# Designed miniproteins, single chains, continued (3), part 19

Each design is a single chain, and the fold is of that chain. pLDDT is the mean over its residues in the fold that is shown.

## One batch from the design tools (miniprotein)

Design m8631
Fold by ESMFold2-Fast:
Structure m8631 (fold): chain A 102 residues (1-102)
Amino acid sequence: SVKEKTLELIDELRERARELDEEQLERLIELLKEALEEVRKVANAAAVKKITFFLKRADKIEDLREKIELLLEALRKAVEEGNEEAQEVALKKLEEILEALD
């Protein structure tokens, strides 16, 4: 399913983030924030609330790896609680992010 594939890509991106340098981590943070904003535009109210909460919390975190973990958790929650359209947007954005990190 789209949901299962999207959750698998979140796990893949988390593992890939472990090997990134500081510049790549900063780029990943920007890409994840953009992805969450796009998901938020199509998401149901529950997922929108979760995304908004995690984005605000991420802005208070200085550690790049901790910020990435929080943004990935936000995507996971949006996919788990979100409608099909939110899941499809998340899948597309995660595929784009993984390609951009190559």
Scores: mean pLDDT 87

Design m8632
Fold by ESMFold2-Fast:
Structure m8632 (fold): chain A 68 residues (1-68)
Amino acid sequence: SMEEEYAKLVGEAVRERLSATTPEQKAAADGAIRGIIEAYEKGVSPDEMRELAEKGRQEGLERYKKLK
């Protein structure tokens, strides 16, 4: 089901955040999680959720670079 696919994507993103060892990796993972939350709120497909996760990851990295 779509709910099971969403749960898997969320689980993967949370595992990525928990395995992050550097501030840069944590900023990227936090950005990806924000993208997934946005996708879930919009009720988009799992493929579009992956796209929003990647966009969020990039935004997280850019914020980290500007504040460093």
Scores: mean pLDDT 80

Design m8633
Fold by ESMFold2-Fast:
Structure m8633 (fold): chain A 71 residues (1-71)
Amino acid sequence: MEELKKAKELVEELKKIEPGETEKRKELEEEILEIVRKLKELVKETWNVEVEDLDPYQATLFIGALFVREE
């Protein structure tokens, strides 16, 4: 799934961000959250499961876990 691949790449990018690059970090976190929203909708449609609203860090972990399960 394209969304999962993109999310995984953003997660890896987020991990490589230097502590001082706040603007880049925020952009990646927002991108990840947008993908999480799309994935939440897809998860509800596919598995009839609802997930709680996640902060950017938890959203990153959630996407990472989904990517691992799909692979």
Scores: mean pLDDT 66

Design m8634
Fold by ESMFold2-Fast:
Structure m8634 (fold): chain A 99 residues (1-99)
Amino acid sequence: MEKKKKEIEEKAKKFLEEYKKLKEKVDRYDSMDAEEQKKLEEEIEKFLKELMDFYMEMVKENRILEAVEALSKLAGLPVPEASQEEIAEDVAATVAVAK
């Protein structure tokens, strides 16, 4: 458990660093030229996709709450709604087996 929690915290720190860099660029978005704006939009889309992939991986490993706690503590990053539905299905399946 502790080893995996540390790995999640390290991944969360990496996402926080990327988020801070993107936030600084977003704060300058209106002053950017069209080429810089397009590049930033591509960077944001890539970041969100990687973040979603990470959350989905954490859901499958039943560690999404640890990932959310780590990311929320550092940056307040959002949790995908779909991940919560998958957690609910996993819990329901576990309860059905336990009966």
Scores: mean pLDDT 66

Design m8635
Fold by ESMFold2-Fast:
Structure m8635 (fold): chain A 99 residues (1-99)
Amino acid sequence: AMPLDQLPEELKRLINAIKEAAKRLSPEVQAEVDELLQKFLENADDIDARGKALGEILETLVRHLSEEELVEIFEKYMGLPKDVAEALVRALRAEVERR
């Protein structure tokens, strides 16, 4: 696994937000997110595979967490303004409903 210390700060914040979101999930769903996060980190040189893993993580979070919980997590752990976090969560929900 790639050491977190070697990642850009923005990516570290995203990974931390995902890990904190996962703590609110059932153990089974948390294990699924952990596996997808490992795939994301292992595919550093494959943008398509990395994007797919991130998409599957975000879809899992949207399916299991409320809009309010995701907004709180993105504000607190990624440092996004509330309006930006709300817009992002709505966009992610719309994308999940297409699949």
Scores: mean pLDDT 77

Design m8636
Fold by ESMFold2-Fast:
Structure m8636 (fold): chain A 98 residues (1-98)
Amino acid sequence: ELFREIYEALRLIWAAIQALAEDGVVNRILPDEEFERYLAASLREWAARHTEEQIDAEYEKRKALVERLLKEGRITPEQAEDELKVYEEFRAEVLAAR
């Protein structure tokens, strides 16, 4: 369960980048068990290869994108709040694991 929470936070960062590339479509922020396995393996690699500054930069970009998507009506305020909460937890977990 905790592993799924961490994975969800990572997906939020990836989804933010993809949503921007795909004209702001955010319909892919769904927990796919098959994709969870792949991204869970990538999560350790990603965390190991990035500095705290890089992790913070990604969260900053994520927050900015979430605010933009919310402003454009592409996501709900509830989704925005949930996403911010999830990746804050992820940040704490990833930085603690370094």
Scores: mean pLDDT 59

Design m8637
Fold by ESMFold2-Fast:
Structure m8637 (fold): chain A 60 residues (1-60)
Amino acid sequence: SLKESAARIVRRWGEKAGLPQEKIDEAERRVLEAPDDLDVIGQVAAEVMKELGISIPPEA
């Protein structure tokens, strides 16, 4: 699903940024809990990435 793909991208960027596993797991969970709506999923993923201090956009 779209949210599963977004969650994997967020996890991947968090791992590359050297974030603690706990924060990566929470970020992935937040994206997976989003409604199955492309715009909402994108907004949640962007907010999570911003909160974690990741400046590079996730791979499309």
Scores: mean pLDDT 73

Design m8638
Fold by ESMFold2-Fast:
Structure m8638 (fold): chain A 90 residues (1-90)
Amino acid sequence: MEEERRKRLREMKEAYLEVLKKMDELANDPSLTTAEKRELFSKIPKEKLDKAREFLAELIQAEDSGDLSPELRAFIEELRAEELKRLAAA
């Protein structure tokens, strides 16, 4: 059970990071029109978006309950590092 949940969480995390990266690229490109962003966004599979949303919901639930694991904490740090890289490139 625990091993299975660990594998599921890892897969959801990877799907979330992939979706987030694509959304960030679209959001931070001022040369793209709204129509172009919509077209590119529609290329993201719904199943990946659903997994990303489910992972985010679990993260929020853990934060709200105060049960934030070291793994989830490290994940948040990774997201912040990625954000800083993008800001430095600007």
Scores: mean pLDDT 67

Design m8639
Fold by ESMFold2-Fast:
Formats: C-alpha cells, sequence, structure tokens
Structure m8639 (fold): chain A 52 residues (1-52)
C-alpha cells in the first residue's frame, strides 16, 4: 500500500468523523436540520473528490 493510499484513507476517515460529529450536534439540538444538510453536503463533496 502506497503512502498516497494511506494518506487518502486517513483523509476519508477524517471527513467521515466530521460528518459523525455534525450528526451528534443535530441529535442534541446544537444545529438545525438545514445546517446539518448544508455541512454534510460539503463533506460529501469532499469525499467524492477524494474517492475519484
Amino acid sequence: KTPEEEELDRRILDVEVKIGVESIKLGVGLISEKEFDERVESYQKELDELRA
């Protein structure tokens, strides 16, 4: 496995963790569903670029 593949895997994991944190914030009422959708959409775009 190349260092580039390991770096990619780490960045993917970091974005997935960020999505999880936003999900927790939504669940405890710290952010609105609209704010959650906007943030997750941004992270999904980042994941799509990393997976391409």
Scores: mean pLDDT 80

Design m8640
Fold by ESMFold2-Fast:
Structure m8640 (fold): chain A 88 residues (1-88)
Amino acid sequence: SVEELVKEAQEIYDELKRIVKEVNSNPNATVKEKKEALKKLEEYLDKMKGIYDQIKKVGSSKQQLDVGTMVGMAEISIWVMKKEIEKM
């Protein structure tokens, strides 16, 4: 169902936020650890984008906005992490 797709996107997004918070809360996080986290975040983003593509076909305007916002926020988090790695 569309509701199950939205829930799946939310669960993936919550896990993505957990990883970001965990890395950001560790002042001793190495480049290797950040790159490993980045790979997981990119895999989660790809899954969220796949769900978003399905929701665009069958979801309400609100469901499309909610999941699209999660995708956009995830993209920003990944881009910030890439920039931080480049500075290390």
Scores: mean pLDDT 90

Design m8641
Fold by ESMFold2-Fast:
Formats: sequence, structure tokens, C-alpha cells
Structure m8641 (fold): chain A 104 residues (1-104)
Amino acid sequence: MAKEKEIDEKIEKLIEELGKVSKERAEFAKEVYERLKKNNLDKEVQIELLKEAKEEEIPILVSILEILGLSKEEILELAKEAGKKVEGISLHEQLRKESREALK
């Protein structure tokens, strides 16, 4: 419960930060976390979410998985099983770059 509460707080902060840039991205993050929580963080559900995600949604999903305690290597393995390419991308930096470019 204590660890789950800490994860919930980190996810809520991520959703709030995303909401400042894009309400649609914030809603996606909330939906992903609710689905993962409902399914007890099942690996099969993680792979399914990656399969369903659009390229712009993958960085958000990866950030959620990192907050849930998955390593970068575990996330890359899940992405490979889902048939998604995430290698060589700094996903958090890409989101920050897109936010900065939108202000130009």
C-alpha cells in the first residue's frame, strides 16, 4: 500500500505535467495507468498497451512503466515483443523538445 501510494502520486504528477502541454496526452496517461492498475500490472497488458499506442503515445507509456519500477532494459524487451521501435530515443527529451518547438 505505501509503495502503491507513492506510485499513484508520481503518476498523478506526470498526468498534471502532461495536461499543461496536451490534455489529450494527459487523458491517455490516466487511461493507461487505470488499465494497468486494474490488471495488477500484468506483462501481457503492458505489451497490449504498447501494441495499441501511437508513436506519439509511446513516450508517455514508457514514462508510466518507469514510474512503476520497470528498468530501461525491461521496457525495451516489452516494446520488442509489441513490435514497436523505441531504441535510441530519449523519450523524456523528445517530449521536452516537442514542447519547446511548439512555442517557436
Scores: mean pLDDT 71

Design m8642
Fold by ESMFold2-Fast:
Structure m8642 (fold): chain A 86 residues (1-86)
Amino acid sequence: MMATADDYRAEAERFKAQGNLGLAYYYYGLSHLANGDYEEAIKYFLQAAKEDPSNASLYYSLVSYAHRRLGDEEKAEEYRKKALEA
């Protein structure tokens, strides 16, 4: 899909206005991920997992990916395992 960081931020603001914090944090995380801001993306995906634990597997997979992009293979593997167990 041809979604940009700005497109993801707009979706995040829409879900935040609707009171859906889980999806809002998820889209804020995707916006930061699209910009290569992996540390901020991790923070938002962890908040998404807290607000929306039923989708934690998806959020932990994205946290794992972001840690790999930062070169933190140990944390990437830790969150990959959390994603499989969620």
Scores: mean pLDDT 86

Design m8643
Fold by ESMFold2-Fast:
Structure m8643 (fold): chain A 89 residues (1-89)
Amino acid sequence: SEREKLAEEIRELEEKAYEKLMEELKKNGEKLSEEELQAAADALRHMGELYLAEKLGDEEEAARNRALLAELKTPIAQKAIEIFEEVLK
């Protein structure tokens, strides 16, 4: 289905964003705690869910994920969001 294909493409984007984030952190000698790694993963998941919802016209899920993303104030979560947006280009 179109939903399944789009969800797969978004999952690949999430994985690419996570790999890019990890590579940048490694190059800079930055070490994240398990809590920071989880925050980055959660940010990427919500970004992917938002993008899927917007593409499918699911306004309720889009609003839910925007609200969850707005609560993510940590530097690592914000960096993960920025990298996801870069991968979308």
Scores: mean pLDDT 84

Design m8644
Fold by ESMFold2-Fast:
Structure m8644 (fold): chain A 98 residues (1-98)
Amino acid sequence: MRPPPPEVAALAEEAVAIAREALEAIKDKASPTKYTALALLAAAVDTSARLGDVEGVVTDVRAIAELLKELAKETGDERVKEAAERLEEIARRLEELA
């Protein structure tokens, strides 16, 4: 397997951790469709990172951030809003490494 660059791996791992924390926060508040979409995107970030696909990681992290912005509006959960903001910062940092 081609290992990802260490900084990309660390940022991807942080993004997945944030997404998993957001999933737990919205478990009983989000529609099943949006919950499933977030879970699949988190898995996609991990897969792209493992394959060394930095562009894929950036794309998926941005998709998670946008989905969390929608979920924050729907649920009013400040943790979800903060998670979206943190993921936008991670995506920006990842773009500098691509």
Scores: mean pLDDT 81

Design m8645
Fold by ESMFold2-Fast:
Structure m8645 (fold): chain A 78 residues (1-78)
Amino acid sequence: NAQFEADVYLALLEILLAIAKIDLKHGVPVTPEEAERLRKTADELVAKIKEIGSPEQVAEAERIKAELDRVLDELVAK
């Protein structure tokens, strides 16, 4: 079931975002290289959702990715 697989990938994106937000809240140091690895992982998940997901799942994936990028920008700036 492609929709089920897309929901799993969305859950993984939400987990990545949640961890990044926790790191930001607690001042956990993240290198630019580590942030770029997380961005690439998120890009791969978004690409997979775009292949198999509904328009709503794609929109949510893009929203989560944009928020993750913002949080990662803040993490490497501090």
Scores: mean pLDDT 87

Design m8646
Fold by ESMFold2-Fast:
Structure m8646 (fold): chain A 58 residues (1-58)
Amino acid sequence: GPIIDVIAEALVKETGIPLDIAKNIVKDALNAGGTIEDILEALSKNNPDTASAIKSAL
């Protein structure tokens, strides 16, 4: 969905991994019981600029 795409695109920008792999990482995190907020909090601790970019794009 759009939220997964936004998070995945931000991961691609910061890490350089392929977009399809980034989308799978986000999907796997959500399927493991993570929420969008949990993902954003984890990103803000390790890469606050990426977390901010995702929040502004939502």
Scores: mean pLDDT 71

Design m8647
Fold by ESMFold2-Fast:
Structure m8647 (fold): chain A 71 residues (1-71)
Amino acid sequence: QQELLDQARQLLEQATQAGSQGDLDKATELAQQAVELLEQAQPDRRFEAVFVVDPATGRVTGVELRLTEAA
């Protein structure tokens, strides 16, 4: 579990880096891989990766993980 969480965190950092360089396709792929690892570590949970974008430049400044819960 901890190993999967650590790998997911690393992938999110790589996704942020790719997005900050303007490679949104690469950033999306890496973020999706991170979400898959998180869902494997916690199968009873659902996660969504959301990019934080600077509206002035269109560059990715970060990636947020959101826990999606049925209300």
Scores: mean pLDDT 75

Design m8648
Fold by ESMFold2-Fast:
Structure m8648 (fold): chain A 109 residues (1-109)
Amino acid sequence: DLIEENFSKLEWSEEEKEAVRELVDTLLANPDMSPEEIFKLLGEAMKKLNLGAIELLVLIEKVLKEELSKEQQLELMERILAAVKSVLPEDSPLVKFVEKRLQEVKAEL
């Protein structure tokens, strides 16, 4: 993946990683959070970190791969996909990006 290859070489600050860990912990603590609320939470994280949507998702994927089990990664990626699909059309580049990442996580199970 060209996007993943480009961003995998970026050095993320500990502050950026910690903010994403807090986001992940919030999602894990609130399994009943609606797709729309998750999308809002992602938008707030983008503003706080001054990141684009793809950049935030790449950082989320990196934190998930480093800190969570494959089953937890799958659960959170499915919830993120439902969140972006609740607001964006299915042909959105962001929806396609999350769908591709989810398929890759499923292939590793």
Scores: mean pLDDT 77

Design m8649
Fold by ESMFold2-Fast:
Structure m8649 (fold): chain A 89 residues (1-89)
Amino acid sequence: KEEEIERLRRAAELLREAARLAEAGAPLEEVFKKVLAAAEELQEVSEEEKKEAREALANTAKADIAAGLEAQARALEERREAIEADLEE
């Protein structure tokens, strides 16, 4: 599961970058590009889910977007840590 661990790590990093962009007041397009890149690393999202996420971002205050993206990045980091811990015997 080393590839899964690396994908979770990259996805979390991309979400943190998206959060920083949102907090800095970057255009939503730049924020969404990072979110899409994270979703592609996870290989788990449909086009419908991507559109829904974009609409949610467009209708959310940038500060709230940053907080939400940070929380998602933290969840991915915790999932990665759990997998790493499970592999360490």
Scores: mean pLDDT 70

Design m8650
Fold by ESMFold2-Fast:
Structure m8650 (fold): chain A 95 residues (1-95)
Amino acid sequence: SRVEQFEEEARENIRASARLLGEAMGWSEEEQEELARELLESSLEEGIKRVRELVLKVLKEKELDEKKVSLASAGAINAVGAEFSYEQAKRLREE
């Protein structure tokens, strides 16, 4: 169903955001995967909340090279994408 498609898009965006933000913070690929798993074990609403908190944490870093700035920006875009897809799924469930 379209609801399931938007919920899956939200999950994909949460996973992508966790990996990109983790890489920006200098975390290993294993640590990035573990964060993604933890975020997806909770509700989509909680997962989105936690990636948004991680975006704010990364933005508080005083020294980021150009690669880390690019990764953090991509992670933030994916976090917004997750929120958008989740809102679409919620709207469709209200029909």
Scores: mean pLDDT 82

Design m8651
Fold by ESMFold2-Fast:
Structure m8651 (fold): chain A 74 residues (1-74)
Amino acid sequence: SMEEYKEKLLKEVEKALEELIKKENLSDQQRKVVEDELKRLKEKINEAKSIEEAEKIAIQTLGETYRKIQELKA
């Protein structure tokens, strides 16, 4: 079902971001960015009207999170 796919997608993104925190030794500011983006992701995916919309939200969230982390490294 669409809801099962959304749950799987959310878990995959959460796992990817958790691994990023562990592997990259992120600063407190970078960790906060990841936590804030994860909270927003859950809300946005819950509101998504299709699998395609949920996937787009996940991709955009991962890209935005990565960009913000890189900006804090500079």
Scores: mean pLDDT 80

Design m8652
Fold by ESMFold2-Fast:
Structure m8652 (fold): chain A 79 residues (1-79)
Amino acid sequence: SSLRKLLEEALKKAQEEGDELSKAFFEALLNKDYERASELALELARKTGGKLPAPTVEGMVEEFKKLEELSKKADELAE
């Protein structure tokens, strides 16, 4: 799916930049490990010096989960 390709591209960029935290975050999303992704998202929020509050980061994980569900439904409808 297009969402999976975007996550794979983001993972490659994180790997090239040596951003181990972002790499782990995108790997968790690709594996549909939303609990692990949420933990890593909180760590990312801490590294941004509070610019991404914890509730906002948790909201991002929830939105990715919803986007994946919608992507699956779109794939089913598109044949």
Scores: mean pLDDT 69

Design m8653
Fold by ESMFold2-Fast:
Structure m8653 (fold): chain A 79 residues (1-79)
Amino acid sequence: MEEKEKYLKEVIDLLAEAARKSTNLDEQVQLTLLIMQAALYLKAGKPEEAAEFVRKQLDSINLPEEVKEKVKELIDKAL
């Protein structure tokens, strides 16, 4: 249980870092909404739902490929 939460916290941290480094307002908003929803699932004790939600949204969000690959790896470990 806690191990899945650890991986999802790392995902949230990576997404937050990407949002802070982005100069595009639309990207910042999309990343912030993704982070907020993932955090809400975690607070509700639903780490698997958080992981699935991030995975589904990841392909529709503009992120550097290296960040996308790391997030996908962490999500796969959380599922």
Scores: mean pLDDT 80

Design m8654
Fold by ESMFold2-Fast:
Parts: structure tokens; C-alpha cells; sequence
Structure m8654 (fold): chain A 91 residues (1-91)
């Protein structure tokens, strides 16, 4: 878990710097170490990266996956449902 948390933080830093390719690689490595809600959070962050890149269809796919994994976090699920609706309206 600590290693996965570090990978997620580094992925977020890469995304903020505009290094989306590096961010995607780091998120994929983190996903190999994460399950359930924590994996759901990682998928949500990946979805945000794809939305920022303008790939709305992929962002929606990742948010739907995050929602399935985060079913035990009602606040995260609600946020993901709102994000999916907004992105679908932009398609």
C-alpha cells in the first residue's frame, strides 16, 4: 500500500506537470498493487487525466470503472456520477 500511494502521488505530479504519458505509466503500476476502493480512486485520477487530454470517451470509461470499485464510498460514487453526466453532455 505505501508503495502504491507513492506511485499515485508521482503520477499526479507528472499529470500536473503535463507529463501525461509518465502519469499513465505510474497509475498502471499503482493499479497492480491496489484493490477495491483504493483502485477505484486511482481509476478516478486516470479518468481526470484523460478528461484533461480531451479524450472524454476514455475518461467516462475510467470513471465508470472507478464507480464500480468505489461502491462503498457514497461521496466518491456521487462525484463520479456527476463527472460522467457532465462528460456525456460534452460528447
Amino acid sequence: MEEAEKLVKEAFKAAVAGNYEEAEKLFEEALKLLEGLEAGKAYALMGRIYALKGNLEKAIELYEKAKELAKDDPELVAGLEEAIKVLREKL
Scores: mean pLDDT 80

Design m8655
Fold by ESMFold2-Fast:
Structure m8655 (fold): chain A 81 residues (1-81)
Amino acid sequence: SAADEVRRLVSSLRAFARYLSSVEELSPEQRALIEELEAETDPARALALARRFAGLLTNPSARAYMEALIAELERALAAAR
């Protein structure tokens, strides 16, 4: 279902953000966004937090991967309307 896809994509965004926090030195703003993303229960607000986090990424491959997940979540949320 669209709801299951949304849930899976939010989980994937959270997992990747956690992975980056374990392998890269992140700014205080990036760490705060990860904490907010982990606590966020609304998928639309989680999407907004993920976009802000992606915008702060300096690693092009990490940013591209996050942006791809964000695009998939945007499509899934539109389908769930």
Scores: mean pLDDT 86

Design m8656
Fold by ESMFold2-Fast:
Structure m8656 (fold): chain A 83 residues (1-83)
Amino acid sequence: SADYEEGKKLEAAGDYKGAAEHYAKAGVAERDAGLAEEAGRAAEAGGDRELAAEYYLLAGVIALSNGDEETARRYFRKAGEIA
């Protein structure tokens, strides 16, 4: 996806916040919890703990919508630990 490719370019350039925003857009568009998790990791690398927690919550919601309750619980736990 164009958002995922842009996210990778921004991350390589050290723009972790921009990378996280694009990974999150890709995750929502593709219903992919792993991309929302990448957004959380990028936000953490950028030092934005609140944003990271929001993206891990997003990853949990996407995982639940895909029927993956175990993966969703791990993401929700991670979001709570960061916030």
Scores: mean pLDDT 90

Design m8657
Fold by ESMFold2-Fast:
Structure m8657 (fold): chain A 98 residues (1-98)
Amino acid sequence: SDAEEEKEQLKKIEELKEELLEEVEKKDPEKAKEIKELEKILKETFGEPVATVVSGNLAKAYLDGTLDPKEVEEKLKKELKELAKEKGISEEQQKKIL
């Protein structure tokens, strides 16, 4: 993969995430706050790319209405828990994500 191409894709995903979060905030400010808090924890634990993708996917799922946002959230929590264990993330950090 071209590193510049990956960086450009991440930038586009970040821009889409911001737009999606603004739309979520208009419909449910509390849900937008929850997603932003999760993004902050994910960024501190796994880095910005993971935080951006996960947060964007949650916002999109909520807005699309074709997927239950809770079902998407549960799947992501399960995957993040496995990643945290593999990377040796502290038990305290794991609790903040999950």
Scores: mean pLDDT 70

Design m8658
Fold by ESMFold2-Fast:
Structure m8658 (fold): chain A 75 residues (1-75)
Amino acid sequence: APTPEMKERQKIIEEVTKLTAEARQAILDGDLARAQAIIEKLRELLKNTSDEGVKNMMQSQIKALEGFLAAAKAK
């Protein structure tokens, strides 16, 4: 049976995956304000995350989203 820690880790991964998809869609739709708000929510989740593997995954995803958002804002 999964431990409470495993269940919490899975919930965080699912939330991060959902938010990442929503942020990418917002950027594609030109809703840069919504994309920025979702990226900020991801940064808050990162601050509250103690699992190093999840942190590394989140940092990579946030960096990729910030790069995509910056490119969309540039022109």
Scores: mean pLDDT 82

Design m8659
Fold by ESMFold2-Fast:
Structure m8659 (fold): chain A 61 residues (1-61)
Amino acid sequence: SAAVEAAVRAALAGDTEAAERHALLAVLQGQLSPEGATRAGRALREGDGETAARHLREGVL
């Protein structure tokens, strides 16, 4: 999924806004679970891009 891959890259780069935008797009496209996006969003707000990337990968549909 291009949107999930973009979200993961942004999360690992520390670009929280880009990661959240791409994760939302992936949910809207049915490529990422809402639970995965919620967990990733929490980690992004805590500054933990590695944990966010893990949750994004685990949430792929």
Scores: mean pLDDT 89

Design m8660
Fold by ESMFold2-Fast:
Structure m8660 (fold): chain A 87 residues (1-87)
Amino acid sequence: SLEELLEKLEEVAREGLRNGESMQTIADRMLSLIAEAHKKGIISEETALRLMQEVLRAQHLAERGRMSLEEAVELFIRRAREILEES
């Protein structure tokens, strides 16, 4: 379900931050969850592409030092929630 996808993305965020994982590792796990959700027909191709763009945006902001890793991950989760609520 859309709610389960959001919960899994939030869990990846929390665990990654808690365990000191890199933004690359967190982003790769998020992209994998999004791809799996699309493959299972939980989200449309349009929704999957929007979510993937938001992962890459958050990664870019963190890696460029424009946001902390925590801020970038929080931004992604907020955007993911908005996108999934619109779907």
Scores: mean pLDDT 87

Design m8661
Fold by ESMFold2-Fast:
Structure m8661 (fold): chain A 65 residues (1-65)
Amino acid sequence: MELEELAKKVLKEQFEKEVEKVKGDPEKIEEIGKKFVEMARLAGYEEIAKEMEEYGKKLVEEEKK
């Protein structure tokens, strides 16, 4: 299994767990999203960082409805 695919799965699962802890607070969801995107970029996983950024924006938009 490719390391990038494994890292993507782990990062998404951790991101979802952190978001669940701050559910209902769009500002905190945005902050967590930025932290995870930064972590993915520092690890050299730019594609994962982009996917997580888009996913986080979707979650923030849904919470603001």
Scores: mean pLDDT 75

Design m8662
Fold by ESMFold2-Fast:
Structure m8662 (fold): chain A 59 residues (1-59)
Amino acid sequence: SRDIIDKLLADLEKAIQQDPNNKSLITQLVNQIIDTSLSIGIDEYNYAVQGIAKIFERR
């Protein structure tokens, strides 16, 4: 479960690094991370939200 969230977070970070203006891909990946984490449980959701925040704070 954590492995899939880490993979999705890595894909999001890559997408932002390659083209931060690709809003549709970035939005799609954020939604996929949130939906996937919520389907697993609250701990994975909290981890995913923190991971997303850290990626965006690295700007």
Scores: mean pLDDT 85

Design m8663
Fold by ESMFold2-Fast:
Structure m8663 (fold): chain A 87 residues (1-87)
Amino acid sequence: SAPITATVTGTTAAIPNVQIGQTLTLTAVDYNSAGAIKSYTLANTLSSSVYVIPSLADLTAVVGATNAAKLVDYAKAAAPAPTAAAK
């Protein structure tokens, strides 16, 4: 499948020096034990810059609401199933 990408349209306090107009690729998503999203890791593959975005609000401010929704939907679909204790 193609990498999930979004163009930067803003900055937040979590990543105040991110350059507007660059393309970031979703490289990792951290999930809690229930499968809920904890953070998003986005990378600029051309510059090797990596950004860890700690919330949906920060993600929305960086990539805009439409791209944030797309990334969230992808992250939810990729969430690990809850591991039932099998014994």
Scores: mean pLDDT 73

Design m8664
Fold by ESMFold2-Fast:
Structure m8664 (fold): chain A 79 residues (1-79)
Amino acid sequence: MEEKEKEIQKLEEEIRRMTKELDREDFEERVKIALERLKKEKKYDEALELLKKAIKMLRALAGEYSREEEQKIREEIAK
């Protein structure tokens, strides 16, 4: 449990760093709201999945993915 919480913290910090660099603080806020709900429910595995999907989306916004790959990432996050 504590190990998963530490991993969540690391991913959350990385997302914060990336959103600041990309000027996407609105995205960070949405992720924080969803993450807070999952943490309250003790759904740490789902929280880790959410954070990993968020990082993929931020990488797409940074131009690391094609438009087609970005669309697939958006759909994966939206599910």
Scores: mean pLDDT 73

Design m8665
Fold by ESMFold2-Fast:
Structure m8665 (fold): chain A 66 residues (1-66)
Amino acid sequence: MEEALKNLSTKELSEVIREVIEASKSIEEAIKNFNLVVEAHKSGKLPEEMPEKAKKVIEEKLKKLL
């Protein structure tokens, strides 16, 4: 998980961001989730404050990329 999050290419990161935005229920939630995905990529860890639905989307996408 940690290594996979840090090693996402720009293309793979954009796909993760797209799916998280699509799963968001509002533009405000989409912006918040976008920032949390960027933090996850930089740190290699899913932020504690990230919604479970967004975490699930990221985990499922990472399984397909690995």
Scores: mean pLDDT 76

